Designed miniproteins, single chains. Designs and how they scored, part 89

Each design is a single chain, and the fold is of that chain. pLDDT is the mean over its residues in the fold that is shown.

## One batch from the design tools (miniprotein)

Design m3289
Fold by ESMFold2-Fast:
Structure m3289 (fold): chain A 98 residues (1-98)
Amino acid sequence: GPLREKLEKIVEEARKEAENTDSDLSKDAIETQLVIEKLQELGYSREEAIELLSLYELAQEKGLDDEQLIELGRKVLEHALTPLHRRAGELLLELGEG
């Protein structure tokens, strides 16, 4: 969906910026912080940005399509017992639906 495509571009841009950044931090750590900061500019909290990036990375690693993300999000929401789990399900739906 549109959010997933936007996040893919954010991750790509963050990787390029991290490669050009001279820092004692690992390039992966710089990339992660840049993605989190960009998601916060889009209105996500830091906690939500971290969760959204983790869910995006999981989707990419497992080759999940948008429909599979929507199904997973619905299942997470159905079984959510905590506000954190409920928010994770909502972010999965947003990532899949846009």
Scores: mean pLDDT 83

Design m3290
Fold by ESMFold2-Fast:
Structure m3290 (fold): chain A 61 residues (1-61)
Amino acid sequence: SDLKEGLQQTIDFLEKKYQEYLEKAREYEKQGDLEKAEQYRKQAEWYQSLLQQVRDTLNSL
């Protein structure tokens, strides 16, 4: 199904973004930039929330 394929591609994209932003948050934390670390961590949490919504949608099909 084209819909399921599109949802899987979206999941893959969001997983990559979640990991990228968590890694950036860790980098800033190690540099002592706690403000930027928190900003990137919140962005990662946002991607994680979207990822969960897409997974729930896929599971409902």
Scores: mean pLDDT 88

Design m3291
Fold by ESMFold2-Fast:
Structure m3291 (fold): chain A 88 residues (1-88)
Amino acid sequence: PRTDEELKQKIKELEEKLKKNPDDVLAWIQLGLLYFALKDYEKAKEYFEKALELEPDDAFAWYNLGLVYKALGDYKKAEEYFAKAEKL
């Protein structure tokens, strides 16, 4: 199926958007979500961490970083990040 091509096109659009506005937290989060959908957990992690550098109190970004660790089988770190999101 060509779903990955659609995801890659959206990634390219977001990367171009971020070149003009690197402080767009939502765009960093969207990149993380797209790479997560592609099962590129390393890049998903990187982009969620970029969002958190800009907004460290973003509960949604913390929660999604927890989902990345859960997908990698690190349930203990996932629980830590979920708890952090819940306390925000």
Scores: mean pLDDT 84

Design m3292
Fold by ESMFold2-Fast:
Formats: sequence, C-alpha cells, structure tokens
Structure m3292 (fold): chain A 67 residues (1-67)
Amino acid sequence: SEAEELVRKAIEALRNGDFATAKEYLEKAYELEPSPELEKAYEILMSPTSTGSINEALKYLEKYLAK
C-alpha cells in the first residue's frame, strides 16, 4: 500500500538520522492508514531522542509492516 511505502521511507530516513523527513512520512502514512504502531513511533520521535528511542521507534514501524 501507499502507507507501507511511506513507512519504508520513514525507516530509511530514521536510519540516516533525518528525523524531520521521517516524521513527515509517518504523518502522511497515518493520514492514509491510522495504526497504533505508527502512533507509537511518532510519539517516541516527538520526545528528546536517544539511540535507544530511535531503535524503539524502528521496531514499531517494522511491526506495522509485518501486519
């Protein structure tokens, strides 16, 4: 789906440290297909970010793509 493609782009942006781009893709994906996993990832990225927080957000995005 278009939402899944946007989530894949968000994952790539996060791995490159581009949080602004990742949030933009997640907002677009959430508008197309609201999901608890996407909401959780977005909430994590709105907090002061650490390496652990990024990895946690990535796990939620991967869970979204698996379902």
Scores: mean pLDDT 80

Design m3293
Fold by ESMFold2-Fast:
Structure m3293 (fold): chain A 90 residues (1-90)
Amino acid sequence: NNQEKLKELSERYRKEEEDILRAIAEAAGVRPEELESPEVNERMSEATLRMADAGHKAAEVVKKHGGSQEGIEEAKEILDAKIAELRAAL
């Protein structure tokens, strides 16, 4: 079921975003309650914007492919590449 795969991909990406933002905050000595504040840290704001951009591009790819397996695979490549890029920058 492609709909279930999309939901799984979205949930995994959100969890990866939380993990990356937490790692940035821990490295900066920022409190957990500040994780959602874009003013707290430039790196957190940058990571959030970059992940949002990749998420938007992935969603557009899925829409172009009508929710097909190939569209989901291409979307996954976009998201995985951005996750790897941001983790390498930690």
Scores: mean pLDDT 76

Design m3294
Fold by ESMFold2-Fast:
Structure m3294 (fold): chain A 92 residues (1-92)
Amino acid sequence: SSLDIEAARAAIEGNLTEALKLLAESLGLETEDVELEYDEEFQKLLLLSIAGRAVRDGDEETLDEILELLRKAGYLDIVERVEKFKEKLKNK
């Protein structure tokens, strides 16, 4: 969805508060004002979670856009993990 793509973009930019708000909105969840300090491990987990959701939903258009954003930003390790997850799901 467009919200998942926007959440991925915000997470790539290091705006974890905005990324979490956009992700919660895409899930239909209400959020209170939460401020998150930058944490690289949390950023990577959030990016992996957003991309992994697109894989689970079979939303190839959203997944392709997220992977393109990740490649341009240099998160090649996350791209590799997401592609391996997609391959595992195809074998079941």
Scores: mean pLDDT 78

Design m3295
Fold by ESMFold2-Fast:
Structure m3295 (fold): chain A 66 residues (1-66)
Amino acid sequence: MLSGQEEAELLKGLSDKERLEILLQAIEDALAGKPPATELSAALLSTLTPEQLKKAKELLEKKING
């Protein structure tokens, strides 16, 4: 399980929009049935249901678009 501190540190050097876009891409890859390209994508597929991933995608798209 990825700690909140590790997640924050990975993303702190990026703008808020860039951070959200990285998370969105990982979720989209998981939902599209692509093999996990990153450890984050692999963790999402093993931890969250497809319904939870869809909800996360909706929230991230809203934040990116404003």
Scores: mean pLDDT 67

Design m3296
Fold by ESMFold2-Fast:
Structure m3296 (fold): chain A 87 residues (1-87)
Amino acid sequence: TEEAKEYYEKGLELFGKGKYEEAVKEFEKAIELDPNYAEAYFNLGQAYLELGKYEKAIEYFEKALELDPDFEKAKEGLERAKALKKI
């Protein structure tokens, strides 16, 4: 939806400013409005990765890949998150 895209774009702006916790909230709103928004799941994964929350990052990258199996950046993000988990 247009509203989902607006929250997604706000999330990207906040992410670019290093405001990762605020970016998470905006991406979560985008996903609530459009549960099939693969790009929003990917960027939510990226935000959790920047916050050091690797298990959550893995979950959201996997969801992005479930929605779009050819999403190369989500596959790369997933591999990085798994490598950083270190437990």
Scores: mean pLDDT 87

Design m3297
Fold by ESMFold2-Fast:
Structure m3297 (fold): chain A 79 residues (1-79)
Amino acid sequence: VDEKDVLVALGEIYLALGKKDEERGNFEAAAESYTKAAELYRQAGDVEKAKEAFRHAARSYRLAGNQEKADEMEKKAEE
């Protein structure tokens, strides 16, 4: 088992948690889970999945009313 494979698997778990929190209206918790997924994907070298997860985090922070965090995540999605 490669370390990168473990990081991707953990990222998928956090992405799923974010989707469940979003489904429940827990947008701040969803954004935190999406952010963790994005960081794990970036550490694994999956830049495309990391950017997508950061965009999900940005949207969830906007829905939670946290514009500052939403802007931070949007910036990370463009890097």
Scores: mean pLDDT 87

Design m3298
Fold by ESMFold2-Fast:
Structure m3298 (fold): chain A 65 residues (1-65)
Amino acid sequence: GAEAEAHRQALGEAQATGFALHELGAPATAFEVRLVSPDELEITAYSPNGTAVLRLPLAPDAVLP
């Protein structure tokens, strides 16, 4: 449902934010989320220092924490 999708997106953005801070040394200012395959999301984090890309696996019938 919409709540589960919002939770999944928020977790992905949080993970991408941490990755961007570690890799780029600056907080992410924007995100793009897209489905690149039936079982994988791609999250692109943008910061003043550049971009970081995180791919999240999707499991069928699994609830992401």
Scores: mean pLDDT 65

Design m3299
Fold by ESMFold2-Fast:
Structure m3299 (fold): chain A 58 residues (1-58)
Amino acid sequence: GILARATQVVPKTSPDELALRPGELVEVLEEVDENYVLARNLATGEEGLVPKSALEPV
């Protein structure tokens, strides 16, 4: 998958979302729609939906 970094705080507002802090690395697993990807946090192994606007490629 594509490696990306969180650029902002991402709150978990529903069970299908992934909470992130700035600087955390994720692997993008799947593009879900125009606004969201399914990603895995590389440190925790947790998976969930993340807004594309919160991520930058590494």
Scores: mean pLDDT 84

Design m3300
Fold by ESMFold2-Fast:
Structure m3300 (fold): chain A 103 residues (1-103)
Amino acid sequence: SMAEFEELKKQIEEELKALDKEVRRLVEENAPDEEILKLFRESLKKIQELLERLKKIADPAEFEQIMMKVSVDLHDIISLIPNEKVREEIDAEFVKMIQKVRG
């Protein structure tokens, strides 16, 4: 339903905002790479579950628009990570998640 679509879209936006805020905080505090990796893995799992639910109820064109926005937003957040090796590891997991959701 449209109500379920809007709710899932909002939950995805809130998860992305929370991830952006937390990543900025961890980077500013010079947190260990393991803590940053853990945060991203937990967030990517939540985003994947929400996107898989959204895919089942969304129009294909609307779903692709959301996938594009999520990809841009996640790429921007990943770019905040100062350690190149950590960025590459997270980017690989992000690409794998996007591919899995798309099928």
Scores: mean pLDDT 89

Design m3301
Fold by ESMFold2-Fast:
Structure m3301 (fold): chain A 80 residues (1-80)
Amino acid sequence: MEEKREKLIAELQRTVSRAAPRLPPEKRPELAEHAVKAINALNKGDWEGAKKHLLKMAELAEEAGDTESAERLRELAKQA
């Protein structure tokens, strides 16, 4: 499952890079915190922990009006 983990981390990093500039500046640290926690969970094989943080990131994107990034993060959570 290393291939699945590497793919999810890469997709997560791409999505964060697209979403972060679209968030209010004060919400960007919160997005980054959940991204770090999701990546750490994936690296430890904690798929449920990763899913939780991916869904929190999706909420932040949706609150900012970035529906595309929110939907992408929810799809990543389904794959975890």
Scores: mean pLDDT 84

Design m3302
Fold by ESMFold2-Fast:
Structure m3302 (fold): chain A 67 residues (1-67)
Amino acid sequence: PPVAPRYSKEEVLSLVEDPEARERIAEALDARDWRALEQVLVRLAIQGADPAALAKLGDAARWLAQQ
C-alpha cells in the first residue's frame, strides 16, 4: 500500500484562515494547477499571513507537485 501522504488537501486548507484563499487553493489542488497555488501563496504573504504557515504551504505545494 502507498505511504500516507505527507500533506492532504484538508490539511493544506487548514493552514489558511482566509475563506476566499482556501477556496482558491482547493480549486488549484483539484485542477493540479500548481501555478495558481503559488499565486495564492504570494497573495497570502502580501496579506501578512503567518510565515510558518506560509512555509508549510510552500512545502506542501512542492510535495504535491511531485506526486
Scores: mean pLDDT 71

Design m3303
Fold by ESMFold2-Fast:
Structure m3303 (fold): chain A 60 residues (1-60)
Amino acid sequence: KSPFDLTSPEAIAAKAELDAARAALDAAETKEEILAAIARILDAIGDLIKVYLEEQKKKE
């Protein structure tokens, strides 16, 4: 378990998007929907990494 205080709006939005992307993948029935959900997951991971770097730099 990470002791990060990820309470910024950016961190919350990134986590929400990752959760939404996972739900979209679970609901995906077509190849197009599966690929779209995977792309969203990758984008959300990239956003989380950027939020983590900003949080590490500005950590209160």
Scores: mean pLDDT 73

Design m3304
Fold by ESMFold2-Fast:
Structure m3304 (fold): chain A 75 residues (1-75)
Amino acid sequence: SAAERQAAVHQEIADLFAEQGDELSAADHYGKAYEASGDNEKAAQYFEETARLYEEQGDFEKAEYYRKKAEELRA
């Protein structure tokens, strides 16, 4: 399905970022991969990690965005 293809593409992108040490971009794309596959709990966990990494960088606006996204996925 299109959702399975989107999940596979995001996972491959996330693996590439992880191999290059870009933890933030990797977490964001892992979140998108799980969201596309309908695994909302895993997607929420990765978006919470993305939010934590943005907060560590001082980007509180993006951290809030990803926390809200994770919360909505668990609702």
Scores: mean pLDDT 90

Design m3305
Fold by ESMFold2-Fast:
Structure m3305 (fold): chain A 87 residues (1-87)
Amino acid sequence: SEELEALPEEKLEKRRELAREIAGALYNAVISFAEMLEERREELLKRGIELSESALEMLRKVKEDAERNKERAEEGTKKIREELAKE
C-alpha cells in the first residue's frame, strides 16, 4: 500500500539505491566507451593513428575499474532493497 510519508532514514536509503542504479548506468557508459576505442584501434591504425600499448593498458584498467564499481553498486542496491523489504 502507498503510505502517506516515509521516515527520513527510509527516504535516504531509497535515494542511495537510486544513486547506485544511476551510477551503474554511468559505469556501463564508461565500459562501452572503452570497448569502442579498442574496437576502433585497427581502423585508427589503418589511418595512421597508433594507440600506444600504455594507452591500451590504461583503457583496460579503466574498463576493469568501471566493471568492478558497477558490480559493487549493484550489490549495494540489492542489500538496500533487501533491508527495505524487511521493514
Scores: mean pLDDT 69

Design m3306
Fold by ESMFold2-Fast:
Formats: sequence, structure tokens, C-alpha cells
Structure m3306 (fold): chain A 82 residues (1-82)
Amino acid sequence: SVKDIIEEIIKLLEENRDKLPEEIVNLLLDALKQILKLEDPELILEALENILEYLEENRDLLDPEVVDKLKKLIEEAIELLK
């Protein structure tokens, strides 16, 4: 399910906290935890697309291996909502 993928993304962020700026990890974790509270698929889709854009805008500040894994999981969640 989309919620299972979001929980996997949260786990990936927690496991890779040492490879990411603390401010970015905290912002992404807060955003993802808020998405888990949403029931409207359209709002979940919009929020995930916003996170994907945020990762692209900040890619030069992030570990490439971690960002690629995050993007893949987010894109998989988005595909399930379409």
C-alpha cells in the first residue's frame, strides 16, 4: 500500500541520518509523518510530488545513493495513486 511505502521511506531516512543534513532529515520526516495522517489520495499525491521536487532542488546537498533510493520509493507510491 501507499502507507507501507511511506513507512519504508521513513525507515530509510532514519537508517541514513548520518548521510544527510539534520535539517533536511527532520523536514522530510515531519512531512512524511503528516502524509501518513492524510486519507485523501489527491492530497497524498500532491504532498509526495512536493517532496520529490524538494529532493531534486536539494540534490547537491544529499548523498546520491540515499536520494536515488528515496526518489524510487516516492515514485512507486505516486504510481499507486494514479
Scores: mean pLDDT 84

Design m3307
Fold by ESMFold2-Fast:
Structure m3307 (fold): chain A 92 residues (1-92)
Amino acid sequence: MVKEETLQFMAEADAELLALADEALANPARRAELLRRMAELLEETARKLEEAAEKLKEEDPELAEILRKAAEYARALAEKLRAEAAALEAAA
């Protein structure tokens, strides 16, 4: 089911995102690189959530709207992380 597949992907993405965040905090020299990787993961997550929302919009329109908003938040966070990575690269 689309719901089960989406939840599994989100759990895996969350674990990877936390691991990347921990590494970025521990290693300032790689922080910009790791923030870009986090942004890429969030963009992929947003795409998966948008696909799930599209498939569910007739069957579960309330859940579809929640997933669409979650995708929007993930894209916004990805943009902020890319901006932070660019600022770190510009600083040296």
Scores: mean pLDDT 81

Design m3308
Fold by ESMFold2-Fast:
Structure m3308 (fold): chain A 56 residues (1-56)
Amino acid sequence: MKARAVKDFDADTPSVLAFKKGDILEVLKVLPDGNLVVRKDGRVGLVGGEDVEIIE
């Protein structure tokens, strides 16, 4: 499952993943609160469900 970032996000916190608008993220898990566990470039992190759009 894949998601596309709908905005830029610059995160210095290790538990939150930094990304740019248009980035494709691999979705590992959808959490009950709408947040996603994703992988990008070998790193796993949390991202807000409203910051990305699920495309697959």
Scores: mean pLDDT 76

Design m3309
Fold by ESMFold2-Fast:
Structure m3309 (fold): chain A 64 residues (1-64)
Amino acid sequence: SAAEKEKAEKLKELSEKMIEAINNKDYETAEKYLKEILALIPDKKEAEDMEKVVKERIEEMLKK
């Protein structure tokens, strides 16, 4: 559907901005984009899985 394509496009844009923030060590901005991404995911388990993956990536960046 058109709505599904629009949602996918927005998720891609927010994901790119979140990754850029993580690479810049701007974790506050990354967390802001993560919250926006999670708000677009209606499945609570999918949202929790996404949050876990992002937090693990931030932890890995902090170790380097």
Scores: mean pLDDT 77

Design m3310
Fold by ESMFold2-Fast:
Structure m3310 (fold): chain A 61 residues (1-61)
Amino acid sequence: MEEVEKALERAKEAGVKSVEIDPSLTDEQKVAILEGLATAAEIFGEEIESVKFRAVTPEPL
């Protein structure tokens, strides 16, 4: 979806060099992760060298 592509481009512009996201995640979850990463990169600059994200399923409580 275009939203995922826009979020990925924004993250790269913010200084994220490498992002690996679990393909089992929904597009909405992928966008949220990429937007958060872009915001974090903007806050602390180029400290994000390489980031990999995987789906984390919390225990149902």
Scores: mean pLDDT 63

Design m3311
Fold by ESMFold2-Fast:
Structure m3311 (fold): chain A 62 residues (1-62)
Amino acid sequence: PTLEQAIRYLKGVAELPDEVLKEVADFLIENYGASEEEAEEIVELLKEGRVEEAARKVLSLL
């Protein structure tokens, strides 16, 4: 995936309720091999609207 594609996807995710964002963290751990710290940081970035930084971190897991 490109950075642009990741940003587009995560913009939608960032608008989801906090309960669903917790499920996104679990998904990153299970499917992309993220550590608990990495998944938590990605979710925190999304909650703060820092979508580009979250996208770069997700791409680093691939």
Scores: mean pLDDT 77

Design m3312
Fold by ESMFold2-Fast:
Structure m3312 (fold): chain A 90 residues (1-90)
Amino acid sequence: MTPGEQAALEGEEHVALARMALWLGDFETAVRQLKEAVELAKKAAELGNLEGAKEVLEEAAEVARELAERGYEEAEKIAKEAEEGVKELE
């Protein structure tokens, strides 16, 4: 496993934790996990894993949008950052 592959896998794990936290109503944990996922996606891209980074950002954007629709303004910022990251990788 390359460092870029590891960063993308860790990012996917944080998105999964964010989805679980969202399902449980733990929105603070969901936001924290999404921020970590976006940071790991950026790290994966810097390490040359552009496809892995894009997948993590797309999943993070989806979860962040669901959280933002529930009224969490911090999640809207995360969703925009993740969506912009996806566009930069295309």
Scores: mean pLDDT 86

Design m3313
Fold by ESMFold2-Fast:
Structure m3313 (fold): chain A 86 residues (1-86)
Amino acid sequence: SMEEVLKEVEKALREKFPDASEEVIELAVEFVRFLHDMGLNEEEAKEVLEVYSENLTDGEKDKEKAKLTVEAVKFAVEKFYELYPP
């Protein structure tokens, strides 16, 4: 199920980013859920992620938090579509 795949993505995120806050992990998982709920394929999801990454980096004053969040979301998207192919 999608929920089981999202739990595996969350586990992988925690292993890859052990210093990430709960907020960042939760945001990354929810971002993937949102993309999937919109019916986006992997290519479309990557386009949305690219725009999101640019806007977050430009708008966020905490550049270290912005970079970590972008990397976590990118990893979550790639991992989700690896585990849940169309």
Scores: mean pLDDT 79

Design m3315
Fold by ESMFold2-Fast:
Structure m3315 (fold): chain A 73 residues (1-73)
Amino acid sequence: MEEIEKKVKEVEEKEAPYLTPEQRDFLYRLGRDFVRGKKLLGEPLTKEDIDELIKMGAYFYKGAKEEIERLEK
């Protein structure tokens, strides 16, 4: 649990400073809805699913940051 909080905080501090509170809320809801979707389909929810959500979030932040830098240059 503490490791997950640390990973999320690291993503926010390193990758997310370019995001507004509204964009962060959108990403939060997207992750939440992914979990809800798996449950709706009757798929099992595991610790691995949570790790994948964190990784997906990190890649989303990284991709957005790189694209912003590319568009400025």
Scores: mean pLDDT 63

Design m3316
Fold by ESMFold2-Fast:
Structure m3316 (fold): chain A 101 residues (1-101)
Amino acid sequence: AGDIVALKDVRVRIYNLKGELVAEAELPDITAANSQEVFDKLAERLAALMDELGLDEGIAEVEYTAITSDGGETRYRARARVRKNADGSWEVEYEDVEEVP
């Protein structure tokens, strides 16, 4: 597969540590030169959303359409653990990534 260079129709559901849905959001489209930069930008947006909600830890379920450099489009659902470290920095760990039928 080509490098992922954009994410479109990005929808997020934030769950607290009890597994309760606390927020739903639509994020602006993400574009970058390569897959690493695309997912780094997604991580920054997830961290910002958590901070706005006053949460130091939670689970984000993210649905997005991934656009590759060769023009391929595939819809995915990913699960990410988002956590604020004691120094105020954010850690985002992607756990499960699956295609949406």
Scores: mean pLDDT 85

Design m3317
Fold by ESMFold2-Fast:
Structure m3317 (fold): chain A 89 residues (1-89)
Amino acid sequence: MQQVRQQIQQLIDEASKLQVELMNTIKKLKDKSLIDKLQKVMSEINKAVSRLIQALLDRSPLSQIQQLLQELKKELEKGKEVLKEAKKL
């Protein structure tokens, strides 16, 4: 349990850093389509983080926490890919 909580905190911290980079990138963009794509990714990351935090507060089964952890990892990877694409411009 302790190890899983540390992993969760690390991913939440990573999500926070990625969201700051996404927001700063949006401020530099003029492409409405790309801005919308970045905003959608930020929203999905926020949703995944909120679900994970709620599951921890509700003392959900470890299997559910692990599933939500994998969902957060997936959304973070999507965010990183979209960020790379935006930075090429």
Scores: mean pLDDT 82

Design m3318
Fold by ESMFold2-Fast:
Structure m3318 (fold): chain A 76 residues (1-76)
Amino acid sequence: MEEALELAREGTELADRIRDAVAERAEELEPLVKELFKEAYEYAKKYEETKDEEYLLKAARLGLEALKELEEKLAK
């Protein structure tokens, strides 16, 4: 549980850092965001269905990696 919360915190910090850039380019970036977060979303759905903490951790880890990829792609 603690690991999932820490990953969520890191993800929130990354999201805060890129929020302004994403907001200005939201429509252009929507397909990329959807593609990057697809796997995280699937594991989040599995967690909602099973309440298995392993799926929550996988969703958090994949979401964090997706945020990192998005941040890298937004860097000029």
Scores: mean pLDDT 70

Design m3319
Fold by ESMFold2-Fast:
Structure m3319 (fold): chain A 74 residues (1-74)
Amino acid sequence: SPVEDFRAALDAATSAEELIARLQELVDKYADSTDPQVQLLRDYAVALIDALRRGVPLEEVKAWGRVFLDALEA
C-alpha cells in the first residue's frame, strides 16, 4: 500500500540523500493516482523532500513523516 511504502522509506533511509531518493520514487510511482489519500501522501512526500534539501535534520523529517502517517491511519 502507499502508506506501507512511505513508512518503509522513512524506516529504511539512513541519510537525507537516501530518503530524498526513496520519497522521489514514491512520488513517481503514485504520480497518476486519483485516490485523495494517496494524493495527500504524495504531496506531503514532496514537502519532506523540500525540507531535506533545505537542510532540516533527517530524524526531524522522519518524525514529521511518522506523525503524518499515524494521522492518516486514525
Scores: mean pLDDT 87

Design m3320
Fold by ESMFold2-Fast:
Structure m3320 (fold): chain A 64 residues (1-64)
Amino acid sequence: MPLSDEEVLEAVEKKLGRKLSEEEKTVALTAYHYAQSRGYSKEEAIEIAVEAVKNLRIAKEKLA
């Protein structure tokens, strides 16, 4: 059984040491579910979600 959305967001926030914005929550959940669909473990999918949130700021700065 996959983690609930609430558990995913809590794990990502704990690893980053801060609260997520609504946009960052959407990115984190999308990245987690995508990683799970690719066969990554729950722990690996959380790491991918953390990296996606970190990269969101960089991507926005490059595209804007």
Scores: mean pLDDT 76

Design m3321
Fold by ESMFold2-Fast:
Structure m3321 (fold): chain A 80 residues (1-80)
Amino acid sequence: SNEEQLAELEKRFQALGTEMQMLIAELRDKGLVEEAQKLMQELIELTRKFNAAVEAKDVEAMEKIVEELEELIKRVKELL
């Protein structure tokens, strides 16, 4: 159902957000401060967009934002 899809997407976004925060901390610890700052700004922007999609109950927008965060995490892992 739509409610189950919304709940699963919210859970996925929270898990990915936590992973990204840990990766940003690792980058900062390795002295990649500029990269860490840019990624934090991108995470904040994605979080704003995700929260707006949640309020609108826009499953398609939520899925797209989750995919964008997954791709961002993949790119960050290449820097570590």
Scores: mean pLDDT 89

Design m3322
Fold by ESMFold2-Fast:
Structure m3322 (fold): chain A 66 residues (1-66)
Amino acid sequence: MEKTKKLLEELLKKYNLKLSEEEKEKIIEAVEGDEELLKEVLEKLSKLKDPSKYIDEAVNLIKQEK
C-alpha cells in the first residue's frame, strides 16, 4: 500500500495530473499493488482533457481486466 501510494504520487508529478485524495484511493484499491497496471492507468489518464470524469470508468475497466 505505502509503496503503491508513493509511485502514484511520483507518476502524478511526472504527468502533471491533479487528483483528489478520494480519486487517488480509488485507483490504489483498483490496482491492488500492481505497479505496472498503475503506470498504464496514469498514462491513459494523462492523455485525457478531463481525467477526473473518467476515473470511475478506468477503475471499472481495470477490475474487469484482472
Scores: mean pLDDT 72

Design m3323
Fold by ESMFold2-Fast:
Structure m3323 (fold): chain A 91 residues (1-91)
Amino acid sequence: SERVEALRRAARILTEEGEKYGVSQDEIGLAQRIFAEAFREVWAEHPDASLGERLIRAMERALERLKEKYPDNEKLIKAFQDALERLRAES
């Protein structure tokens, strides 16, 4: 499934970027859950958008939610920002 492969790719990127900043495995899991929820919403809202566009929109939405819920978690926010830039560069 294209959707499942996209989720795996984003989860891998979040894990790699989180590990670079010393983010805990629990926080990486939290980041992946926030992303997966945003991705489900974007997938439903933008059925005609490209896979790359949906991934970018989902990561942007996830980052916004992360900043709202965990504004003091600078390492996790930075990991999400770098994950978003990687998705943009790889598109």
Scores: mean pLDDT 86

Design m3324
Fold by ESMFold2-Fast:
Formats: C-alpha cells, structure tokens, sequence
Structure m3324 (fold): chain A 62 residues (1-62)
C-alpha cells in the first residue's frame, strides 16, 4: 500500500503529465498503479483519476 507521501507524489506526477498534454503516459501510469494497488481506497482513487484523464483525452479528440 502507498504511504500518504507516496500517494501525494504520484498524484502530482499524474497532474503534471496531464498539464503537459501527455495523456497516454498519465493513463499508463494510473493503470500501472491500479494493478499494484491492494487497498480499496487507493483503487477507487486511481479508477476516478483514470476516468477523468480518459474524458480529457476524449474531449481533446473531438
């Protein structure tokens, strides 16, 4: 399971990728963390982040 500090750093990295337009890299990183996650709360957070980034990607492709 991720510590609070590790989770905060991961969210920062994902946010930076999204802000840079590196949406595929952000999606890949989120999916990788989901596969490693054992805690329900961590899984739920990463699933929400994945849906949000996928929506941003879809909007950009319109």
Amino acid sequence: SLTHEELTELIREISDLVNQGKLDEAIEKIKEELEKSTEESDKNLFEILLEQVELVKEAKEK
Scores: mean pLDDT 80

Design m3325
Fold by ESMFold2-Fast:
Structure m3325 (fold): chain A 59 residues (1-59)
Amino acid sequence: EATRALLKGLVAYREGNYEEAIKYFEKAVELGHERAIPLLADVYKKLGNEEKAEEYKKK
């Protein structure tokens, strides 16, 4: 379920596990939870990947 994937991503993000957060946020988007797109942008920005962060921010 999209909401469950989003919540798991938020827990990983809070714990500083950015790779886990990306996996769950990508799953949430795949399941139709488009609100996870800005969260993907935030995670990529935390990782210093400005190109990926801008890509998701504009979607």
Scores: mean pLDDT 77

